# Designed miniproteins, single chains, continued (3): the designs that were tried, part 42

Each design is a single chain, and the fold is of that chain. pLDDT is the mean over its residues in the fold that is shown.

## One batch from the design tools (miniprotein)

Design m9448
Fold by ESMFold2-Fast:
Structure m9448 (fold): chain A 100 residues (1-100)
Amino acid sequence: MSKEELLEKMREEYAELVQKVGDAIQKLYDKYNEALKQGKTDEAEKLRKKIHELREKFGKVMKEFNKVIEDFEQGKITPEEAVERFNKLKEEMEKIIKEL
């Protein structure tokens, strides 16, 4: 696989993961809004905290994905190292989605 093909594949897979996390966060926001509408303030606060914790974890993994792509694009890491690091981050992100 060429460097350009691998970069495109990584960016596409990353975009798909971002969409999946976005969908999961939206479902939590829908539950949060429903809890607020029903006057369930304690339930709403728990959902707000869960959304915040998820966004924090997502932001960290997203920063690491961007670093892998940047380092590979700049020739700082090998294709093999880029794939290994990317797959570890992908697994971490998929684990975050499953914990929702």
Scores: mean pLDDT 84

Design m9449
Fold by ESMFold2-Fast:
Structure m9449 (fold): chain A 116 residues (1-116)
Amino acid sequence: SSAVETARQNMATAAQGAVENLRKAAELAKKAGNEELAEKIEEAAQRIEQLTQTGLEGSPEEMLKSMGEAYRLGEEVAKLAEKATPEVAGLAALALGQLKSAYDGAVLAYKLEKEL
């Protein structure tokens, strides 16, 4: 694969991993009786999945904007989850790290396609 294709693939893989970890966090929050937290995490996971799809189908500028918004949603979820059980908080923190990696991948892909 080209460096651009590799960066886009790494971005997509990291974002998908974040969505999976957020959905696991939502399931555990629901099992712990925190249905409101579970709903908010699931809504964020669904929005991140939509933003990732939009970014992959869009221009380099749209991809960067979409992944930046996905990263911000990850920050919001991690903050909401910090008062939850350690496992839920840990999964949200892992997802945030994965969304940061996805955002960094989007920045790299943008630079390779547009500025380098």
Scores: mean pLDDT 87

Design m9450
Fold by ESMFold2-Fast:
Structure m9450 (fold): chain A 86 residues (1-86)
Amino acid sequence: SSSEILGEFNRRLGEWAAEALEVLSREQVQALARAMAEALQKYLDNPDTPPEVLLEELRARLRALLPDHPEAVERAVEMFREVLES
């Protein structure tokens, strides 16, 4: 359900953000979090979207936001994948 996915996203986002702040600025973490929240909203508005397509689009957007931090981008994408699998 939408409530279950949103709850899981909020829980995992908090854990992810705490770890990401060890390497990224607050502004960078906020930019990634906002992009992930937008991707989640698009998925909730069209749940027939294949997860793989959503994850690839998200990865491309995050790489554009943080081109010098590929490892941080992959950690964010992995967290988002876990939310979609919940």
Scores: mean pLDDT 86

Design m9451
Fold by ESMFold2-Fast:
Structure m9451 (fold): chain A 111 residues (1-111)
Amino acid sequence: SAAEAEARANLAAMEESGVAVGGALGAPDTPVVVIVGEWDPELGRMVEVATGVGEGPGGRGEAEAALDAARRAEAAGRPEAATIARAVARAMRGEDPEAQQEAARAAVAAL
């Protein structure tokens, strides 16, 4: 899908970050896709661990996609990737104070 392609492109842009998450926050009728990946030093690129999909308004789709990716990463035996995807889901639900501070800093910088 277009959302999956965008999420994959966003993940590929994250270099040497260890565990990373690429997301597509598409149009209102487009499902949200979150891909969690791990940097592979032998390949010199991000390798996809799990893909999650979510639907819903007001950040719910993003949180659902991240939780789906976390469940799939854990099932694949990748607990570090699952932990990062769960942290992303918490941030998207507004349950992460650090993510709230980061968003507040970005908003102030945009003023």
Scores: mean pLDDT 66

Design m9452
Fold by ESMFold2-Fast:
Structure m9452 (fold): chain A 57 residues (1-57)
Amino acid sequence: MSEETREKVRELLREDGDISPREIAERLGISQGTASRMIREIEREAAEAVAAGTDPL
């Protein structure tokens, strides 16, 4: 899978934290399932960074 797509999802979440997986899928031309999966990975990484005592970007 392309890491470039995941980076674009992260950018969209940073600009609009209330954006839905459906909206991301429409904007990036990907499936809603792919968008949802990438959001989960990004949120998991952010949660782990917070738990480690560091501030995620």
Scores: mean pLDDT 73

Design m9453
Fold by ESMFold2-Fast:
Structure m9453 (fold): chain A 94 residues (1-94)
Amino acid sequence: SSIRRKARRTADLVRRSWGASEETAEKIGKVVEMLLTYGVDNTTPAMIAKELGISQSTASELKRRAVSALSSVYTGESLRKIGDEIDKELEERR
């Protein structure tokens, strides 16, 4: 899916450019999938903590890094286009 592809690309950036471990990059990729599925405001630290089995403080840090990484891969216009592609994928799954 487009969401998984974007999450993988963001995880690769975090691993390659930011020097994160493979485990941290994988967790950030999962947070990106949640951000792209639910939206930034609906993806709370509590939700991330529950899904990944981590503390809320770690989840908050991962959310900030995931948002920064996603923004680094995509500009403001590209983020809007990503949102449009997600809406289309969600409609195609109905």
Scores: mean pLDDT 75

Design m9454
Fold by ESMFold2-Fast:
Parts: C-alpha cells; sequence; structure tokens
Structure m9454 (fold): chain A 60 residues (1-60)
C-alpha cells in the first residue's frame, strides 16, 4: 500500500497520511486518546493492526 485517494479533495494521500486517518479510528476503538502526533512505536503497532484488519477498516 503506497498511496490512497484523499478523502478531502480526491488528492492522492501518502501512506503516512492514510495511516494517520485510519489510526485515529483505531485509537478511538482501543480507547486511546490522540492528543499529539503519533510516536514511531504507536505508528508501528497501529500499522500492524491496520494490516491485519485492513479488510474491516476498508468498510469503515
Amino acid sequence: MKVYVGSKSGEVLTEQEALDRVTQLILEELGIKRDRPLSDEERQELVRQWVQRQDELLQL
């Protein structure tokens, strides 16, 4: 997964930007409040969850 079509204006999102959007949803599900940019550890953990749950997340 390299890039995605942007949600705001149809622009192509980088992998990091797409993960940021999906990450917010996952964090809310996990009960983790996002008050700042994600750390590398948080991003890696969420990337793993996103990859495992990508089929489900695509429906969100």
Scores: mean pLDDT 58

Design m9455
Fold by ESMFold2-Fast:
Structure m9455 (fold): chain A 93 residues (1-93)
Amino acid sequence: SLTDIALEVLEEVKDEILAKYEPKKGEFLVNELEKTLRHATPDELVYALKSRKVELTPENIRAYFREKLLSDPSALLDDLGVAALKVAVEKVT
């Protein structure tokens, strides 16, 4: 699943994120990323990927998450937050 790919990539890059950021900030980001990805629905993950024009192949999905987690994990959290709100609003009406 998309969630499994995202969590696998996070596990692979976790130590690199922790080494790259100030320790408390890195730990906070990793915990928020794991929590957000575990609670994200497939619809929300698809929305985030499509908004960034990512082709939905396992290789491209994996490459996208790896790039974002290493370059700007806070922007990934923002993208997932927007996706969650957008999908939720569509389901309420």
Scores: mean pLDDT 80

Design m9456
Fold by ESMFold2-Fast:
Parts: sequence; structure tokens; C-alpha cells
Structure m9456 (fold): chain A 57 residues (1-57)
Amino acid sequence: GVKPEELRVGDRVRYTDEDGEVHEGTIAAISSDGKRVIVALPDGSLRVVDISRVELL
């Protein structure tokens, strides 16, 4: 995982979902408490991800 202060909207990130699959996308939003991010995937879908599962690319 990364710290909230290391993330910016537009950053390329990787995360692992609950099923153990790895996804790559772009940060679309960061929650006000820094605990969650919204990742935009290449297919246009949005995913809410816990920041502890996110890595900067």
C-alpha cells in the first residue's frame, strides 16, 4: 500500500482485488479521510479501493 500523501489524481496505480486479481488504472478521486481511492480502469469502469491495496506505478 501507499500513504495518502503520496497519491495524486491522475497517478497510475496497481491494486489487488478481493479475489486476488491485479488491476492497473488511474486515480480519479481520493476520499477526504485518505482511506479510499476511486480508480478508473481502461474499460471506463470506476472502482472504490482501500488505499492499503494500492501501489504507485
Scores: mean pLDDT 80

Design m9457
Fold by ESMFold2-Fast:
Structure m9457 (fold): chain A 74 residues (1-74)
Amino acid sequence: SREDSELLQQAIELLVKKGDRAAADALLDTLNGERFADARAILDYVLKNLDKFLQLERQARKELEERERARAEA
C-alpha cells in the first residue's frame, strides 16, 4: 500500500541521515526482488532490522554514559 511504501522510504532515509549510505543501499538491494514477494514481508524485514540497530545504539549510549561517569569520578 501507499503507507507501506512511505514507511519503507522513511526507513531508508533514516539510514542515510545516520551517515550509512552503504547500509541503506545494501538494504534496498536486499529488499529488491527475490527474497520478498510482497510489501508486508518487506516492511517486516525493515522493522526487524531497525530494531536491531536501535538495540546497538542503546548499548553504545550505555557504554558512553558509563565511561563519562567513571571519568567524572576520577
Scores: mean pLDDT 59

Design m9458
Fold by ESMFold2-Fast:
Structure m9458 (fold): chain A 68 residues (1-68)
Amino acid sequence: ALSAAQQRVQALADFLRSRFPADDPYLREIEAIRAQLEANPDASKAEIDALLARITDAVMAAMARLEA
């Protein structure tokens, strides 16, 4: 089964796919982070928290573009 962090990233990616085109750069960034979490299932909590912070930044940037 996917870790809680991986499930959270996947849910965010699915949400953004419903709002943005497939080639959106922020969606690509989230997919890259998801792949990194999948490649490192034993990642430390600090590493997971850092990746989640990057996802938060990507989501905020994507939301700002929706308001433009």
Scores: mean pLDDT 68

Design m9459
Fold by ESMFold2-Fast:
Structure m9459 (fold): chain A 58 residues (1-58)
Amino acid sequence: DVEGLEKLREAALPPVQEARARAAHSDPQTAEQILGDGNAKAAANAKKVAEELGMPPF
C-alpha cells in the first residue's frame, strides 16, 4: 500500500535530515554521534508506524 510506505518515509526522513544538518556544523566525532542518534530515531519511528499499520516485524 502506497500510503503505508509514505507514512514510513515521513516518519524516518525528518530525524535523518535533522541529524545531517546538525552534523554539518559539528566536529567529526560529534557528527558521527549525531548521525547515529538520527538513524536510531528513524528506525524506531519506522518500526512504530509499521506496527500501527499491522506490518510484520523488521
Scores: mean pLDDT 74

Design m9460
Fold by ESMFold2-Fast:
Structure m9460 (fold): chain A 86 residues (1-86)
Amino acid sequence: GKPISKEVSEAILEVMRAVFEEGGSIGTAIGAGLRVMGAAVDLSLGVVSPEEAEEEVRRLAEWLREQGFDRGAEEALRAGELIRKS
């Protein structure tokens, strides 16, 4: 395991910000960020593969888009790419 990178941490905050700015509640914004953080932590601990971590974030992005948080979904996908590559 390694600590979460600053770039990944910043991407998690951008997911939260995008969801909140699109009209999501604080709980929804935080929940979305925690799901991205969970994928990053599980990958860091060796609990999941990079592909499994990206899949979890992709599923979150699909859910966010279904809720109307299109920017949140795009930021989640960007965070997933950073998690996979870091």
Scores: mean pLDDT 84

Design m9461
Fold by ESMFold2-Fast:
Structure m9461 (fold): chain A 97 residues (1-97)
Amino acid sequence: ELSEEEKEQLKKEIEKAKKLIEKIENSEPVKEISDEEFKEKSDELVEKMQLAFAEGDYVSALKYGIELAETYFKRGEKEKAIELLQEMIEFFEELLK
């Protein structure tokens, strides 16, 4: 079971994810990174996120997931970024119940 401090940290990161969805929805699609940079950054973030989950570090897992969504957005994958953020919010809100 999560500590009260971890629950508070997760709630703060969930709020950041919700604000990021609003920012992305109100932003024009951009392509700021190359296909190669996108692959390298997304692969690294996925590995870091998986490691954090394996270690039970849910706060870090959510932080890496938010960074991954930002990476999708910078690649012009606006819909995928929003979908990832929504899936993470649902997962972590359920975890807090």
Scores: mean pLDDT 86

Design m9462
Fold by ESMFold2-Fast:
Structure m9462 (fold): chain A 98 residues (1-98)
Amino acid sequence: EKPLEEKIKDTELGLKLSEAFHRAARAVINRDKEGLRKAAEEIKKLIPYPEVQKKIDEMEERLLAGIDAGVDARTLWEEFVRGFEEILKLINKKKKEE
């Protein structure tokens, strides 16, 4: 079992990630390109895995391109959800490799 100190740090990281993803989700719905870029940068700073950071970059690029191309909010949201699920799966895989 993890020591209490490590559990607290894990919880703080989880909350910060949740808040950053919530800001990204809001930016996608509102077509806020600057908000999306800021949220993606914050998420990358919180995640120590280069493979996850690359996936975030790819997701950010696709969502920004979709906003510029006039893709509807529903389609952008579906792309965001898929990317988010893939990122979470990759984070969980990397944690097991620790």
Scores: mean pLDDT 79

Design m9463
Fold by ESMFold2-Fast:
Structure m9463 (fold): chain A 64 residues (1-64)
Amino acid sequence: MKAGAVETVKKVTVNGKEVYEISERKAVEGSEKSTLGDLETGEKKTVESDQSFEEVKKREFVNK
């Protein structure tokens, strides 16, 4: 378990380009923030979504 945040890095294909996605969830906010980066251009875009990444990881971090 990291210090209150879960960071997941994935490779995804957007419009025929392979980019990296960094998803970060803060337990207090109950939301996920995703950052997409074009690995060729170096362009970055951050999108905040209340979409959950993986339930197994949530169980691991929802420790009371």
Scores: mean pLDDT 47

Design m9464
Fold by ESMFold2-Fast:
Structure m9464 (fold): chain A 76 residues (1-76)
Amino acid sequence: MSEEERIEKAIETAKSLLPNLSEEAQKLVEELLEKIREAVEKKDYESVEKLFTAVLTVITREQSGAPIDFNEKIEV
């Protein structure tokens, strides 16, 4: 699967899950999706992979009721 195709599928999947998340989690996921687009523009595909992992972590944590820390997940 191409990187572009993979990115589009992941964004579509994340968007489909947004209605099941809290407003704070929705905002975090939207911000992460925006960063993914920026990373693609810079051809930084390693950051794209890390950002998708962060998106999945946010969704999984929200479903489990765990607190979400945007800075901790993105800035290490």
Scores: mean pLDDT 70

Design m9465
Fold by ESMFold2-Fast:
Structure m9465 (fold): chain A 93 residues (1-93)
Amino acid sequence: MEFELTVSPELADELSRLIAARDTAGIAALLKSESRMKTFLFILYGELAAGRLSEEERQALIDGVLAALDEETQKKFLKLDEEIREAFEESLR
């Protein structure tokens, strides 16, 4: 599968650590671009699909990240969350 998501190994590792720690403020501080937001969402939905994260924990992480973002960034993030969710649902078909 080919997708044009430029992911640095350091960013992916850092996001995985922050998700495990439930550090929503730390996650929000890293979400400075759409590609970084997509990287976070792909990791988050991957953890949910693997059963390492509950639906309630996923929602709490999203809510906490949104609370740390400005209104314009929140709108962009929510749009990307919808897109990534749809992509995961389609891939499970």
Scores: mean pLDDT 77

Design m9466
Fold by ESMFold2-Fast:
Structure m9466 (fold): chain A 109 residues (1-109)
Amino acid sequence: SLAEKKEQILKAAEAHLTLERAARHPSPLSAEMAAEAEKTLAELPEEIREAGKRIAEILAALERGELTAEELGERTGAPEVAAALRAAENGDDAAEQAALEALLNWALK
């Protein structure tokens, strides 16, 4: 179903973001989280992994300051994406999940 596909893509995006963060800030904890993320990705279909990776690359660029939430909002035509990403910038896991869901709704079609 569409809902199952969305959940899988979201899971892949979260795993890719974990790997990106671990690469930027190596530590024993981030290495453990990266290993779990790799395992998660290995269990998902290739199409799902690639969709999640594209979303994660956008979010990682935002986290690095290479892209603003406003610029992404303009590019996607969805102001709610910008709002969710600004909330996620505060380190709120729930806001990060909402940002991922907003990007999923944009990326799926």
Scores: mean pLDDT 74

Design m9467
Fold by ESMFold2-Fast:
Structure m9467 (fold): chain A 63 residues (1-63)
Amino acid sequence: MKAAELAKSQGLFDLAERVEAIVKEYQAKIEEARANGDEDSAIGYEDALKIELEMFTEMVESL
């Protein structure tokens, strides 16, 4: 389950909204980096977002 969906299912709506905001922020940075030809930064942001979401999912699952 996605971190935001898992948080919502457990009644952690504020956490779910924060996770969704972080995803949108990273997606905007990835798109801007690629638009500017900065593929290394885009890949870095993609990797950071993936790690962040995996950590949130593991944290919520362990609650």
Scores: mean pLDDT 76

Design m9468
Fold by ESMFold2-Fast:
Structure m9468 (fold): chain A 55 residues (1-55)
Amino acid sequence: MDELLAKVKKASEEISDEKELGFKLFQLSLEALGLPVSEDPEEGQKLLREHVKKQ
């Protein structure tokens, strides 16, 4: 949790675009849950779909 909060704080300081910040926070949430993440939203959706399929 402390590491996640530190990453959130850093992202909020470095990212001025609300949409980009929102996407980064979503990626950090997925990472905290052990789910696959990607810098590309389309690739991220593909990885999530594959992960769900493998249940």
Scores: mean pLDDT 69

Design m9469
Fold by ESMFold2-Fast:
Structure m9469 (fold): chain A 76 residues (1-76)
Amino acid sequence: METRLLDEKEVEAKKGEKITVTFTAPADGTVIVRVLDENGNVVATKQVPARAGETVTVELTAPKDGKYKVQVFEVR
C-alpha cells in the first residue's frame, strides 16, 4: 500500500502525560498515526478510518519524559 505523510509534529511530554493528536482528513480512507521517541523508536501506532473533511483526535500516554515525533499518514 502507498502511504503519504500528511502531518509531522514534535511534542514534549512527561511520563504518564497524554499526547493529543488532531488532524483533518483530506480524503476518505485509512489514516495511520505513528509516534516516535527522540531515539526514533515507535512507541505507538494507530490506524483510523476517516472521511474527507473529518476532524480526528487520537490520544496516547507518554511512556517516559522526553520529546516525541508524531507522524500522520494517509493510506492510498
Scores: mean pLDDT 78

Design m9470
Fold by ESMFold2-Fast:
Structure m9470 (fold): chain A 85 residues (1-85)
Amino acid sequence: SEAIELGREAVRLGDEAARAAREGDYDRAIELARRAVDLGSRAVRMSSKEELLEAIGLALRAIGLSTEAALILKKAGVEVPEDIG
């Protein structure tokens, strides 16, 4: 479904955000983490009753990856937007 596809894309973007943060590309990490959280939220909102648990699982995974990126950024002294962590 579109909801589950958005959730999977959110996880992919979150993983890319954490990678960008580790590589020192902080602007890209912030952008990707923000998009990951947004797509995860959209996946949950657009999910059917039957897909809700899977969509929530994907959203939580995306948030976890975005939080990992945010922690790397904070350790580097970078200001992190509230919507990421």
Scores: mean pLDDT 86

Design m9471
Fold by ESMFold2-Fast:
Structure m9471 (fold): chain A 140 residues (1-140)
Amino acid sequence: MRVLVVDDNDYMLDALRRLLERLGHEVHVARSGEEALELLETESFDLLIVDYDMPGLSGEELIRAAKERHPAVRVVVLTGNDDPAVIERALAAGADAVLVAGDVVGAVRAVLELLRSLGEDISDEEIEAAEAEGLAEIRK
């Protein structure tokens, strides 16, 4: 798939990019909602992974803009907030799924479990290895 990862955290961007590239996906990254919108004007993606908690353009505004321009794109939201109101707002904006994860390791696990649910052949051992890699990057 062609995947766009949108997050203002460089550790999260690097961890998710490396993970998705290892699984054979073409990965683009954006550090802001504004950068993501610029990419969406010139390129099409199969999957968007969007951090809900970004400065500037809100995750909700980015989700709505992405779905309006590319109705077939799947949008997955990453948030550290398990508040039902936040989840409801992301889904109302057009998100196909909301993944609750407070750190890079949790986000990597959640994304792998999502991809496995979409038919990717991902083993429990591969999830464990990806979590260990994410933890090693945090420790450097």
Scores: mean pLDDT 75

Design m9472
Fold by ESMFold2-Fast:
Structure m9472 (fold): chain A 93 residues (1-93)
Amino acid sequence: SPLERLEQLIAELPAVLQQLKEEVERLVEQGKLDEAIKLLEDAIKQVQGTIAQAEQLRASSSGPLKEAADALIAKLQELKAELEARLAELEAL
């Protein structure tokens, strides 16, 4: 169901962030700083797009589905903040 899918996505977000951080760290360790920066920029844009889609779903939803959409938006905003912090750190190198 849509609700079960949203709840699953929320549960998986920490793992998605970890995998992305591991990929970025691998690129940095290989001296591929420009590729790491681009990966973070592209990921931030994708997260922003997903937030916009989740906000549209929230606006057209009620009850548990709306609550799940709100939770997803909050987690995506946390993920975006983590990505932006790492991007700023790499840009300072």
Scores: mean pLDDT 85

Design m9473
Fold by ESMFold2-Fast:
Structure m9473 (fold): chain A 70 residues (1-70)
Amino acid sequence: SMMEEMELWRKGMLLNLKNMSKVFDDETVKEIFDAGVAVFRRQLAERGVPQAVIDEVIEKLKKEFEEFLK
């Protein structure tokens, strides 16, 4: 399902960023996150997910990313 795909993407993204944070500075990790979010936004829009739902999902991901970096 789309919800399972979104959860898998979220987990994979955060795990990848955790590994990247070991070798890159916070600014570079943020740029990698922003690029990944842009791709994910486009994929959700192409699948017909409403903009309000996309914005809510991305906002939650940004909060999780900020928590991750402290």
Scores: mean pLDDT 79

Design m9474
Fold by ESMFold2-Fast:
Structure m9474 (fold): chain A 95 residues (1-95)
Amino acid sequence: MDVVVVTVLTLPESVSMEEAQRLAERLGREVKEKAEGVKDVRAFAFVGSDGRRYGVVVTYAENEEAAEKAAEVARREAQRLVDEGLAESYEVRIV
């Protein structure tokens, strides 16, 4: 049964929607390359009702153990984006 990991990046106002999409795609690539048992990754960017820009990565894992490993990679890589000033914050959830 597939388990889904959702990563949401809150992005600075200085980041364009094109850059937001690239950042989400970069994060998704890192998760797929570094986490075992990842079946697919979808990345997209949107403007929320609050006017803020968000990057979202949806990771499809083969089981709960693979989802936990993918979530750990996602948290680590998202934290790097925050440390580099490319994201303001992040949230990672297993669904």
Scores: mean pLDDT 87

Design m9475
Fold by ESMFold2-Fast:
Structure m9475 (fold): chain A 69 residues (1-69)
Amino acid sequence: SKVAIITATVPPQSHEEVRKAVEKAGGEILEEREDGYLVVRVPLEKASEIANLIIHLGGKVHDVKIEDA
């Protein structure tokens, strides 16, 4: 299986919405910081969904790394 590691900055007020979406997608939060920095692991099939949500919430996607699960 393949996973995506997404590195992003998300407005802190939107972290709960992103966390809920990641959990629903079968992923997990790897790192979360008060300044908005966020690293998540999601199934590769869900990567576009989560990246688009981050952008919609006013965040920025810095990197998407594909790895074996």
Scores: mean pLDDT 87

Design m9476
Fold by ESMFold2-Fast:
Structure m9476 (fold): chain A 61 residues (1-61)
Amino acid sequence: SKAQALALLNDESVPIEVIVNFLVQQGLMSQEKADAFLNAFKDWPQESLRQALRMFVEDFD
């Protein structure tokens, strides 16, 4: 759920890859989009990726 995704994003001990995989498992992100995201942004700082994912998740209804 959106609430669970936001809870994971607020836990700095949870890696970005775990959060992205969670979004795929919940049907909130396709596997193709997840792979593209991780590949395109692999060199971004962890905190910047968390912010991007938070914005993505907060756009859910």
Scores: mean pLDDT 77

Design m9477
Fold by ESMFold2-Fast:
Structure m9477 (fold): chain A 90 residues (1-90)
Amino acid sequence: SDSQQSLITSDNLINSGDNSLQQAQNSTNSNQSIYLANNSITVYTGAVNTMNLLVNQYPNDSSLQQHYTSYQTYQTNLNNQAQQIINQTS
């Protein structure tokens, strides 16, 4: 139950971050682009942290470990995109 809620929460955070990043990329307002890009970074960090706590609690669950690894890769790639928006829009 608790592990399923954490998985749902993490997936929702990733989706929320993706929406913020897409809005940042499509915004014509520089301040809004920076705000949305920073928000996506915060949300992705939250998702990875939530998953990290879960995999530490269930170290023998290979599916959770794979999910965590995917989240880390996803966070790294999308944080780089968000940082590029911030740097280019400033």
Scores: mean pLDDT 80

Design m9478
Fold by ESMFold2-Fast:
Structure m9478 (fold): chain A 88 residues (1-88)
Amino acid sequence: MEEERKKRAEEIKKKAVEYGKSLLDKDQANYDAEKARYTAHENAAKALSGDPELAAQHRAVAAQEKADMDYYKKRMEGAKKLIEFLEK
C-alpha cells in the first residue's frame, strides 16, 4: 500500500510539473504576441507626430497591451516558482 501511494504521489507531481511547463509555453507565446502588438502601436504613434489625437489613441492601446504583457510575465514568474517548489 505505501509503495503504491508513493508512486501515485510521484505521478501527480510529474503531471503537475508538465502542466506548469505547458502553461509557461502558452504564456510566453501570449507575451510575445502582446509585445508585437505593443511595438506596432508605439511605432504607429511615433509615425503620427502630425496627428496628436490619433497618436494618443495608439499609445492608449499600447498601454493596455503592456498591462497584458505584465500580467503574463507575473503569471510565468509564479509558474516558475511553483515548478521549482514541486521539483524539490
Scores: mean pLDDT 84

Design m9479
Fold by ESMFold2-Fast:
Structure m9479 (fold): chain A 100 residues (1-100)
Amino acid sequence: MRERVERYVEELRRRIEELVRETKEEIEKILEEKLKAGEITEEEKKELLEEAERLLELARREAERYLEEALENLSPEKLMELALGVVEIAAAVAKTVVKK
């Protein structure tokens, strides 16, 4: 029971970590291209990169807090209720389609 919830949260943590890393790499590449084009100075590049890293770290920390709260509030019974609810809605939709 716990293992399934922990697995989903771990997958979300991994996706968040990958998104943060990819975004940092994209920002660094954009700033490097602007530096080569003479659009920004080396000092401006450093300041912009530091600001971006700070914002991404704050966002990552807030996301982690939400994931921790989700782990604490998710019970196996509640997950089963949600799964049953989704199946019940899907069954109702399927029955409506078949009756037409």
Scores: mean pLDDT 63

Design m9480
Fold by ESMFold2-Fast:
Structure m9480 (fold): chain A 70 residues (1-70)
Amino acid sequence: VRLEGTGTSTPGASLTGESGEGAARLSVSNRGQSATGDVPAPEGVEEFTTELVDPATGETATARFRRLEV
């Protein structure tokens, strides 16, 4: 299932994610660079917050992900 991500303030960053059983794989893309991280996402959790490193700036951004019902 795809996740919708919103983050605080790296301009031009794109946040995407996919959720599986007990885990979510999250991706940050900015300025032609991308990084992927795996985080725990227990089944039945609709929203969670995690920290991701922007691959272009090296800054840590707080991101909120919501599971889509579609």
Scores: mean pLDDT 61

Design m9481
Fold by ESMFold2-Fast:
Structure m9481 (fold): chain A 120 residues (1-120)
Amino acid sequence: MGKITKLLIGAAVAVAYGIATRSSEDEALKVGAEIYKELFGEEVKPSALGGAAVFAEKMDLTGGAKVAADILKELKLGQITDPEIRRLVQRAREAAERGDEEGLRRSLIELGRYIYRQSS
């Protein structure tokens, strides 16, 4: 899997966190970077996830990068077509509403793993 695809998965997780918690973009990108490290074993700056998201909006991507970018776009627009992504985002939101930080983190990791499988 290419670096841009991994960054876009991290960005998608960040957006899902922001939706679940109503957090700022900067806070969401920080959490996205933490989940990126758990998914891939690599550290990434939050700004790199944001930069990849902006880059993807301007570029004609193909393959797994396009799949991850399309999911990110749907999350940003609130137009999620994949029922499993909707289910995982809803689980994250319910965990956040309960103050279940561990459940929220687990739901975001599961979301990132799901997007990874769709992008592979």
Scores: mean pLDDT 87

